# Designed miniproteins, single chains, continued (2), part 114

Each design is a single chain, and the fold is of that chain. pLDDT is the mean over its residues in the fold that is shown.

## One batch from the design tools (miniprotein)

Design m7969
Fold by ESMFold2-Fast:
Structure m7969 (fold): chain A 81 residues (1-81)
Amino acid sequence: SSEKEEVIKLIREAIEAIRARDLAAAARKVNEIKLLAYKSGDPFLEKVAARVDEIFREAARTGDYEGAARRLEEIIEEIEK
């Protein structure tokens, strides 16, 4: 669906922001994903948004930005299956 495509695009943008160490931009992208999932009413996208949010919060706490980027890439692969 177009909503899945937009979520994938936003996750890719969040990964780029995290790799650039632009945590403010990454947080904005995570919030956009959460809003899109909420508006969609799709339980699958809501679960994806929750996982993305948790990965971002863990990265902010631990400083493991490369690990977070890899875990977000895994979510994209799961959506595309």
Scores: mean pLDDT 89

Design m7970
Fold by ESMFold2-Fast:
Structure m7970 (fold): chain A 79 residues (1-79)
Amino acid sequence: SVQQTREELQRGVDNVLDNVRSLLEQGDVEGAKFLMESAVQTLLDRAKQSKDPEVAELLRQAAEELKERGNEMIEQFKK
């Protein structure tokens, strides 16, 4: 269902962000950026291939949230 897809995507985004944070705490800024960018691209590719407009929109929203929060986390780490 769309609701199950939303919950799965939110869990996926949260998991990627936790891994990005872990890499940043280890001083691996390059690895953190690569992980975030790869995950965003995977979500956008899935959205483009989706035939369900609601699922495609959820994938795009997940990609945007991940990009926004991931980039903010990376920038805050540099301070």
Scores: mean pLDDT 86

Design m7971
Fold by ESMFold2-Fast:
Structure m7971 (fold): chain A 100 residues (1-100)
Amino acid sequence: SIEEIERLVNEIQRLLSGAAHRGELSVEELREVIEKLEELIKEMEKLAPNSPEVKELQKILDELREKAEKGETLSAEEVEALMTRILTAVGKFLKKLEEE
């Protein structure tokens, strides 16, 4: 649902904004972001399977999973870039749904 997408995006934003303010996203926080992003992608696929925005989020998810497996933290700059990528993809997806 759109409401569930908005909820998940807000939760991801809170995690990433908090990490950026602290200067780092820990491996534990990265795993939480991965779980929420997986749920977000699943909800978006229910509304529009195979959308370009879903594919971009899947690519982001794969990149984050690789970092988590290596035990890598994200810097504040990487967190801000990640947040921009996620918000841009979700924003484009929601705008397309409203313009149908």
Scores: mean pLDDT 86

Design m7972
Fold by ESMFold2-Fast:
Structure m7972 (fold): chain A 92 residues (1-92)
Amino acid sequence: KLLLKGKFEDDNGVVKEVEVTVSEEETVEEAVKKLLEKLGFNPEKVKILKSSVDPKKKLSELKLGEEFEVEAEAEKAGKKYHLKGKITVEEG
């Protein structure tokens, strides 16, 4: 199991931190969706616009202590948000 620590910033400069424990067998995309779900976003409406790592790559292929960046569009309460995230992979 891995602990993911995410730091997401919206277009208004609001920064939110979130942590989630995930399986190493989950993809980067699935992990990003879980982090955003914990922040109250609809995981089914998350669209990854940019990623410093392949979103289809399994988390087991990343190194412990590795940081990756994502840019995503997400929806909460019928509103669309543009988010920039930095995510660190730690032992969970």
Scores: mean pLDDT 86

Design m7973
Fold by ESMFold2-Fast:
Order: sequence, then structure tokens, then C-alpha cells
Structure m7973 (fold): chain A 55 residues (1-55)
Amino acid sequence: VIKTEPVAEFTDKEGNRIVAYELDDGRILLENVETGEMRLLTREEFEEYVAEHAA
């Protein structure tokens, strides 16, 4: 999977910058820029994550 440009960037409720990339299979890769943690989510899980965690 190759990520090109972020499809979304936002700040979470803890103040961390989160960058989201859309993969070739339609899943979303989230990167926490502060911690370096990455999560692979479906589009639905990504929408829920933003609703719960975006500042």
C-alpha cells in the first residue's frame, strides 16, 4: 500500500496531530504524529474515530 497525500488532518482531544491516508483498498491509515502510532481502520471506523476523538 502506498500513501500519497493525506485525506484528512485533525487534532485529537489530547492535543495530538492525527494524519489520515486513504489506502488503495479504501481503508484509512491513521498516524499519530506525536507518538508515531499507526492504526488501520475502515471508512466507518474512521468516521467514528473522528466523532469520538477530534477536538
Scores: mean pLDDT 76

Design m7974
Fold by ESMFold2-Fast:
Structure m7974 (fold): chain A 83 residues (1-83)
Amino acid sequence: SMKEGEELAKEAIRLAEEAVRDMKEGQELLAQGNILKGVGLILRGIGLAFQAVVLAKKAEKLGATELAKKAIELAREAGMKGI
């Protein structure tokens, strides 16, 4: 259903936004020489971005296409910040 798709897409957006924050903070910590905390946040961010894409693809199949696209774009941003 569209409502089910919208709820999955909202959760995907939440996870993707968290992934973006984790990647950014992780990179900032690495730049400061805090390797263990920086790597930990980057790995968490990667996992969150992966989960966001999985949920976004499910949401897209349920008709929440625009919200799913937003989640995928945010997950892509997390990937770019992690490099």
Scores: mean pLDDT 85

Design m7975
Fold by ESMFold2-Fast:
Structure m7975 (fold): chain A 77 residues (1-77)
Amino acid sequence: HMLDTVIETARKLADEGNYDLAAALLEMAYGILKATNGPLSEIARVLRALAEIYERMGNTELAEKYRKQAEEFEKQA
């Protein structure tokens, strides 16, 4: 599963302390899913992962923003 690999790779990068690269990888995946009209459930999963990474970075504002966006896509999926 391509998305599972991307999310796990981002989590590994975060575990190594590479939070900026982890966030950038997930933001790229989010952009691709939006551009290719990907499944709403997959968009929600990427947004949940972004919220997780920003929370780990201590950026609570961005974490909450992405969490709320994920919730809206989950309602539509």
Scores: mean pLDDT 85

Design m7976
Fold by ESMFold2-Fast:
Structure m7976 (fold): chain A 85 residues (1-85)
Amino acid sequence: MDEAEEILARFVELAEKASKEQLEKALAKAKPKVSEKAYEAVKKFLESIHEGKPLDLPPLSQEESLEVIEALKIVTEELEKIMKE
């Protein structure tokens, strides 16, 4: 499996299981570690998952897409830490 697909799958799995409070804590911890654009993209992913809204993202460049994947990875790692303890 592609690393990006694995990161996205793990993010979705944890996001569906997490409480709103846990997601907000993970986002807050990730915010200083990622670009503002990547942060907003991840936030929209969470809104899509929790509110059942279609994902409305502007077209991303290859570089911007990689930044979003890294942000998803960081949020996933922070969320795993919060959900474990």
Scores: mean pLDDT 76

Design m7977
Fold by ESMFold2-Fast:
Structure m7977 (fold): chain A 77 residues (1-77)
Amino acid sequence: SPLLQQAIAHLEQLIAWLDGQIKAHSSDPEIVALLQQIKALVRQALEALRNEDLETFLKIAEEIDKLLAQLNDLIRK
């Protein structure tokens, strides 16, 4: 499915962005810990999509959204 390929590509881009953020915030252990947690969930979401497990994917996506909101509050200036 073209939509599935786009979703996978989007999550891979998100992992690359998270890796950049981890490097940028390497001196802040609290931000790094949250970024690593988000990255782990994104990897799990990718695995769920590859396994066509939509129920697990949606559950993980909801958790990622919550943690991304928390991250935005921590790094916003």
Scores: mean pLDDT 85

Design m7978
Fold by ESMFold2-Fast:
Structure m7978 (fold): chain A 84 residues (1-84)
Amino acid sequence: GEDLLLLYRVQDTIDSLPSTDQQINDAISNNDTQTLQDLLSQNQSGISNLQSWLSRSTDPSLISAINNAISQLTNQRKKIEEAL
């Protein structure tokens, strides 16, 4: 019920990752420090939101999906930080 709706939100986040990765790659290629800083702030907010959902979740499938999303966002964060 409720966890299914949250799972859809997590999946939507995961589905958005390729678009965000393209924005990161474009900003790196253009040496666009301002865009990289903005993307880093958005990334940190995304991870914080997912961690909040994780602390409220009891369904193993949902916990797994959230952890996967956090892992992917953490990889993007490292890429941004290395470029700054």
Scores: mean pLDDT 85

Design m7979
Fold by ESMFold2-Fast:
Structure m7979 (fold): chain A 81 residues (1-81)
Amino acid sequence: SMKEELKAKIEEVVEETKKKYNIPQSLANELLSFVHYAIDNDESLEQLEKGLEAFVKSAPEEYKEALREAAERILELYREA
């Protein structure tokens, strides 16, 4: 399905960001769960953007830049879906 294809692309983005910035698996899993929820509940691009901004704001300081990069890539994929 289109949702499964989008999830697969987002999982690739998160895994690449995790490897590049040495993000803990637990934090990567939290981000994936957050975005999967948005996809499964047909959240708008605006809703996902606001949610990801809140996610980044609540994250440990050392990972905020990495998570902003992941969020930007995720939003681009979501916009194109």
Scores: mean pLDDT 88

Design m7980
Fold by ESMFold2-Fast:
Structure m7980 (fold): chain A 81 residues (1-81)
Amino acid sequence: SEEEQKIYELLKRLSEAYENGASKEEVIEIVREMAEENKDNPKTKKLLEGLEKYLEEASEEEFEILLQIAVQELRDIEKQL
């Protein structure tokens, strides 16, 4: 589905950010940009805005865990392709 493709793209961008040692602030900017790109898709926009809000309030430890989960989820999806 379109939503699945957008989630896959999000996971790829988060995984690349993690591999490149991006800061929490840099990841928030990536998510914010994706939300703006998807403003005409309410479901995707709402998910991305929720993630942005979570990241703004998250500790550095919570941020690190989230990125590690994103990397693992991407690997699991790609293993099924």
Scores: mean pLDDT 82

Design m7981
Fold by ESMFold2-Fast:
Structure m7981 (fold): chain A 102 residues (1-102)
Amino acid sequence: KPLTPEERELLRAISELIEKAVEKNDPRRIQAASVIASLFRKAREKGLLTPEMARALVEILREALEQDMTPDELIDKVRELVKKYAPELQAEFDARVAALRA
């Protein structure tokens, strides 16, 4: 299935997040980027990734890049986005966050 313009912009933002995480050599930042990439994949797979959700997630990721947001702040903002746009994915999202922190 071809990527929508919103999905392409989101993948670009995720790629920048991964690059910054690697540049900072911060395992927590790399883990947060991994959780967000997994969320993108699952939301798309389940047909829950609307253009509105994709745009909202891009805004959070851009803010995270500009403000040098901590991994915990980023995960909390993304969790609120999941609750609003894709509540069905919240349990899986939280399980992935917990697994990477264990």
Scores: mean pLDDT 84

Design m7982
Fold by ESMFold2-Fast:
Structure m7982 (fold): chain A 86 residues (1-86)
Amino acid sequence: SEIILPVAIENAAEEVRLLGEQIAASSSTAPIHLVVVDRGSTDGSVEVAREVAAALPNVTLHIHRAPGASEEEAREKAEELAAALA
């Protein structure tokens, strides 16, 4: 079955990189949908998310940009988008 990972980010490049390392370390071949809602990052977080998806053949990246959204609003949007993939 597919794994769906909703995440809300703002200037979280290191955290996204660590998530990619955790996914790689899992040794899972299951399809993973990484659903990223970005609150307007300027630190390269979105670029890191793209690098993670490019490096991991079982990961599909879904990016939604929501500059100015609160953490709560972005989390809710990530869950909404994840539900549409289930």
Scores: mean pLDDT 84

Design m7983
Fold by ESMFold2-Fast:
Structure m7983 (fold): chain A 67 residues (1-67)
Amino acid sequence: AREGAARAGRAGGDGGGAGAAASWEMLKHNQPELGEEAARLGARLTEEGRDREGAAKASQLGKQGGE
């Protein structure tokens, strides 16, 4: 269980790109059709998630800094 903390930190640092890419590649290997659809959805969700989180953080920092 405490080992999971080290793995979580690793995934947090590398999961933003390499971890996701590896997961999609494994899906493509087993079922190319499903892997392609899943990769497409993952890419779209990642783009929306990043944009929203980035915008929210930037807004908070700008609001606090401007005060």
Scores: mean pLDDT 55

Design m7984
Fold by ESMFold2-Fast:
Structure m7984 (fold): chain A 89 residues (1-89)
Amino acid sequence: ELSLEEIEEILDEAAEEAAKSLSEEERAGVYETVDRLKAKLRYKAKEKKVDKFSREEVIEIVEEERELYESMNQEVEAEFLDRVAERLS
């Protein structure tokens, strides 16, 4: 199991690593994606009244968000989220 804090750290580290290879505009998109995911995770933690998630739950949440960005033709953000899901596996 991962705490909300641990998941947020993984997201921040993944974004920082991705940012090394991205343009300024692409970096902004990735950081916005992280902020949206953090908000979604915090909401889900409040809903279930616990700040703990299984790796499977986090992967499902990340994959749902990836599909959303893919549907919007935001390929950089979708690829970033795919890499995040891979790190959690």
Scores: mean pLDDT 84

Design m7985
Fold by ESMFold2-Fast:
Structure m7985 (fold): chain A 85 residues (1-85)
Amino acid sequence: MELSERELKVIAALLSSKDAPTAAEIAEKTGLSVRTVRRTLSRLEERGLLKRVTNDKGETVYVLTEKGLELVKENMEKIYKAMEE
């Protein structure tokens, strides 16, 4: 399964976050707009790679599924490169 550069950046932000991040926190980490992040998250969720969860603060946060983690392992080098941009 091919990941776009925006999807790689969003996944990199998820992996570098201590706690499950909000769309706004991903936007801050990636330099992408919140709109672009939400669109990218929706695509990843539709592909079964992410799940939407409500945290203790009532915020919508995103976590990788088992399928998403497998894709991360296959794309680790590309994800690390996306983090350095």
Scores: mean pLDDT 78

Design m7986
Fold by ESMFold2-Fast:
Structure m7986 (fold): chain A 74 residues (1-74)
Amino acid sequence: SMVDVFVALTGPRREESVRIAEALIAEYGGTITSRRQIGKAVVLTARIPADQVDAFYRAVLERLGGHLAGIGQL
């Protein structure tokens, strides 16, 4: 079972934050489904295995919390 999620990243050096988010998506068995710029944020959407979603959210908050405009399930 897969869950559709989004991660919205902002701030200076947001491309570095995007690379970290992409690496975390891959680490938790996910696949990126889109990348778009919305205003000053970069929004990634991804499919993550349902059993990995909570661990993925914790990892994103730990590594990217200061650069995070939003995170959640689609």
Scores: mean pLDDT 88

Design m7987
Fold by ESMFold2-Fast:
Structure m7987 (fold): chain A 78 residues (1-78)
Amino acid sequence: GSSDGKKLVDAINTILRQRNLPEVKSAAELAKLLGISQATANKLLNGERPIKDEHIENIAKTLKLTPEETAELRKLAS
């Protein structure tokens, strides 16, 4: 749904807070975290593009997520 990008950012920020790391506050910061363009990050945030499994895998790799944390985020993928 169009809110899935916002749910993804909220879930990421929850993990970042638990690790005492700075929260993602912009499309540019999300793009850096996912290894994608800022334009693509904006489209994910506004619901123009679906969240893909590859985006979740990039987050898991970057943040060193557990399999359980990764599975929770995968619920947001299309």
Scores: mean pLDDT 78

Design m7988
Fold by ESMFold2-Fast:
Structure m7988 (fold): chain A 92 residues (1-92)
Amino acid sequence: LEEEIERLAREARENILDREKVEEAVEKIAELLKEMKEKGTPEEKIRELAGRALLIALEDEEAVIAEGVAAGLAREDARADLAAARAKLEAA
């Protein structure tokens, strides 16, 4: 499960400019974290994995926002997409 979460986080990073792919990957990560919690994984471990996934997916938020703007996204839209992905990971 840890390796699966890291793989999904990397996929989100690679597809960060594709809102649908980022959202899909983040939702899958959240579901895996929820499943681990329901199976008795300690909350400290869940938070560790969520934090690691967040760091992998959003490694450099300003660079990703700048890249999104360069690709034709409004800065506000790119920032909102990153904020939404972050909120979903933190809620897991």
Scores: mean pLDDT 65

Design m7989
Fold by ESMFold2-Fast:
Structure m7989 (fold): chain A 61 residues (1-61)
Amino acid sequence: SPEAQRAAARDALNRETLRKAKEAVDKYEGNPEQLKKAMDEIAAEYRAGLAAIDAEHARLT
């Protein structure tokens, strides 16, 4: 169903976002300015991903 597809897409996005955040913390340990930039980019990608998922769900329902 479109609802199940949206839920699955959000779960996948959440897992990928957590993975990226963990990798950024590990990669930029001791580099707070670079970590902030990486986290800002990850947050922007997450917001864009959520908007895209919601738009696709709206298209299907």
Scores: mean pLDDT 86

Design m7990
Fold by ESMFold2-Fast:
Structure m7990 (fold): chain A 65 residues (1-65)
Amino acid sequence: MEAKKKAEELRKKAEESTDPFEQARYYAGSAAYYIEAGDLEKAREYVQKANEYFAKVGAPPLYLS
């Protein structure tokens, strides 16, 4: 499966989830697959979204290195 397709699948799962922790995990996974696909702009965007939802549940933020 192409990395970009996997990123989009995880993004959709994040948007359909009602649990902030699951949303954070799906956005983080989407960002990782965007990095693999070479789409660093979207990777940064979804790291930021993951961090917003991690903040809602009191979890530490992720950093894009």
Scores: mean pLDDT 79

Design m7991
Fold by ESMFold2-Fast:
Structure m7991 (fold): chain A 69 residues (1-69)
Amino acid sequence: SVEEVTEEVLKALEAMEPGEAVPAEIVERLSKLSAEEVREVRRRLEKEITDPDKLTMARVALEDVIRAK
């Protein structure tokens, strides 16, 4: 679900250092969502993430997924 994927991204970002790539497992889970659902995940992440570096990392992964759809 959108909620579960959003939580997984948030947990991954908590464990990551700035500049690291989002784990492939998370990217694959995002790729299984519809474009509309990926946009909703992005909207929720923008609301939840206050750290601009971590938001940038999340956006890079989301852009890659959207381009592949």
Scores: mean pLDDT 76

Design m7992
Fold by ESMFold2-Fast:
Structure m7992 (fold): chain A 81 residues (1-81)
Amino acid sequence: SLSEKQLEAEVLTSLGRMYAAIGKQLASQGDLEGAIASYDKAIALYEEALAIDPSNEEARRELEEAKANKAAVEAELAAKA
């Protein structure tokens, strides 16, 4: 069973995953600003989860994916500006 802190990290990771999924959906719909905002929420949640449980490999992988996806959306938005 997980410690209370590990359970908190798992909840934060799940919330981060939800916002990353929303960001991906918004990006696919052309809402680049909405996608960036959702990825920012995901990144903050994953970073908080990793501050509590630095050993969470899943949160680390998903954080890096969210950062990469945000960077791609920011590059697309910048190219249109």
Scores: mean pLDDT 88

Design m7993
Fold by ESMFold2-Fast:
Structure m7993 (fold): chain A 75 residues (1-75)
Amino acid sequence: SKKEKILEIIDEAIKWAKEQGREDVAKNLELMKEYLEKTGDVETAIRFLEGVISYLETVDPEKAAELKKKLEEAK
């Protein structure tokens, strides 16, 4: 489902954030994951991920492009 695909992208972003030592980013992504699991609000989760990807374009353009492609395919 769309929700399952978005959850997979969030998990990938969490893994990246932890590997980069960005505990603040990882925590915010984990909170969004919990929110999506409880509410099913995919639209809010997508908008949040778009914000994270925009940030990633400034610090890790390759990872940003990878996640952006997966997000567009999940929509």
Scores: mean pLDDT 86

Design m7994
Fold by ESMFold2-Fast:
Structure m7994 (fold): chain A 69 residues (1-69)
Amino acid sequence: ARSLAERVIKRGEEAAKDDSTSPDVLQAEANAARAVADILRSSGRKEDQELAKKAEEVAKKLEEKLKEK
């Protein structure tokens, strides 16, 4: 689960950084990051809580970028 979460976070950060990313991809990545944050928060582990915060931040950046398109 954690390695998948790290990949989703990285993918979302790359999508947010790339101005050529389509709105559909931005929305899909935002949804994935939010789902990952929810899963990580439910685990109770400190490392997972930190990853959950990063996933939530990535989702917010993607959603903000969607509003500007």
Scores: mean pLDDT 78

Design m7995
Fold by ESMFold2-Fast:
Structure m7995 (fold): chain A 86 residues (1-86)
Amino acid sequence: MNAVISITGVTKEQAEEIAKKAKELGAKNIFINDDGSVTITGELTKEQAEELAEFAKKLGANVSVYIDGKLFKEYRTSDLPDPPGI
C-alpha cells in the first residue's frame, strides 16, 4: 500500500532515528528537513506505517499517516494547556 507519513516536533537526532526505522521497514523515500521534520513515502503495509508512527509518537512527535491517499492515523502533541498525554 502507498503510504505518506509526515513527522514534526522532533530533534534532528530523533529524525535520524526515525529515518533509520523507516529504512528498516522498507521505506523507499525519506526526507529530513533542516528543522528535523521527516517526510516518508513509499509502499508500506498499514502495520509497518503504524509501527513507524508509534515509534515517532514515543519520541514526542506529531505524526500524520496516509495510506492509499486516506488518513489512517494522526498523533499530535497536545496543544492544550493540559499535561501532555501518554
Scores: mean pLDDT 74

Design m7996
Fold by ESMFold2-Fast:
Parts: structure tokens; sequence; C-alpha cells
Structure m7996 (fold): chain A 108 residues (1-108)
């Protein structure tokens, strides 16, 4: 249990860092749609983190699906490979967070 809680916290902190990096990269493009998508991904990631802290697996799954859709939209709107990579890393971290959340719920 302790190791899973530490992984949960670590993944949330990593996700916050990745979201901030994505927002900075989006602003550097000067594209308002890219900036809006990055901001919406940050807000979705925050809701996913909150659902995970509540051990609400269904809410976390819904937010992950939304995050994956937003990342797909970002890929169609920008050619900035750094922004695309940051978005993909955010989705990857969110998937790991959901897996840890599901594992924690199974142990309770």
Amino acid sequence: MRELILRLVGLILRMIGLALDLEALARATGDEEVIRLAREMTETGLRLAQASLRLDVDAARRELRRLEELARRLHTVTDDERAKRAADELVRTARELLRVTEELVRLL
C-alpha cells in the first residue's frame, strides 16, 4: 500500500510538471487554439488527479478518455513536435495514474 500511495503522489506531481511544460510550449507557438487545447488538457489532468485521490476509478477513466481526445486534437492543429511529445507524455503519465488508482481500489 505505501509504495502505491507514493507512486500515486509521484505521478500526480509529474503530471503537473508536464502540464506546465505543455502550456509553456503552446504559448511559444503563438497559436490561440493550441494554447486553449493545452489549458483544457491541464484542467482535465487536474480533474483526473482529483478523481484518483478520491479513488473514483469511473471518473478517472472519463477524464483520461477526454485527455486522450484533446491530445489527438492537438496533433491535428500543430506541427510542433515538442508540444506533441509533451501532450503524449501527459497522456502516458495519466494512464499510469489510472492503473495505480485501480490497483489501490483492488487492495481496499
Scores: mean pLDDT 89

Design m7997
Fold by ESMFold2-Fast:
Structure m7997 (fold): chain A 70 residues (1-70)
Amino acid sequence: DSKKEIEKLIEKLKQIIKALEAGKFDEALKLLKEIVDDPELIERFKKTKPEELIEILKALIEQLEEILKE
């Protein structure tokens, strides 16, 4: 069920944003590793400012929510 998978991904992304907003970078990284099995993306996450990560993740959530509307 692709819709359930997208909904689960959105919830995980929201949890990552909450961890970043709380300054819990290690928690955010742990949550990311649960959904991403790409070493390059994990390294980019580690090197990106929390504020920029929040913006990127919010944009991704908006795109995923638009897919769910269709």
Scores: mean pLDDT 82

Design m7998
Fold by ESMFold2-Fast:
Formats: structure tokens, C-alpha cells, sequence
Structure m7998 (fold): chain A 74 residues (1-74)
């Protein structure tokens, strides 16, 4: 599922996929699974709503920043 999500991101923007992959480096398995689940929800929503690649990229960056803030607060 992680590789499937990364492959979908790479189709949208290879640089974005590389950023997400770099963020996942050093994360725990639980943190990786949480990001993958949230990104799957974003991609499912984007498909249904017909979001542009630019909108999807913004949503992906937002999810990563949310997780970083949640981890900093814990």
C-alpha cells in the first residue's frame, strides 16, 4: 500500500513523491502507516472531487505538516 501511494504521487509529481519518501525515511512503522492512510484518504477524495494536480500537491503537503505538528505536540 505504501508503494502504491508513492507510485500515485510520482504520477502526479516525481519531486513530491521524493519529498514524501524522504520524510518517511527515519519514521517508525506506525508513523509511516499513519501517513499512508491519510494520503490514501486524500487521493480517494481528490479522485471523487476531480481535484487538479496542484490541489492534490497542496493537500499532500498539508497532511505531512499536520503529522509533523502532531508529533511535536506529543
Amino acid sequence: SEEEILAKLEEIDPELAAEVRRWLDGQTPEQRAELVARLKAVLDTAEKAGFSPEEVKRMVRHVVRQLERERAAA
Scores: mean pLDDT 79

Design m7999
Fold by ESMFold2-Fast:
Structure m7999 (fold): chain A 60 residues (1-60)
Amino acid sequence: SEELFREVERLAAIKGTAFIDRELLEKKYSKEEMEKILQRIKDVLRAQLTPEQRAELEAA
């Protein structure tokens, strides 16, 4: 979903990691597969946040 993609992009930006190629993912994977991949990335990135980075996520 658009919201899930936006959440992952925000987490990646807060964490300071590489840009995610959205267009490539949308063309290569089904919507269901993409949601599963994005949810996995979201969970991993969220778990790696510092307390300060987590506060930024919660404030938005």
Scores: mean pLDDT 74

Design m8000
Fold by ESMFold2-Fast:
Structure m8000 (fold): chain A 70 residues (1-70)
Amino acid sequence: SRAEEILAEARREIDRLVEYFGDNGTLALVGLIAIASEAFVRAQDLPESERQALIDELNRLIKEVRERLK
């Protein structure tokens, strides 16, 4: 589904971000905000039910990554 594509793309971009920056938490956080913002914008084109499910998954992913970045 399109929601799965958006989530998969966001996860790939976040994985590259974390690997590339290593321990540079500030730049990693800025990149995380940019990736999350783009995914939320893309989610706006989805039906409400799929959009809410994707937003919930994105929020879980953001919390997990933010905790790792400190």
Scores: mean pLDDT 79

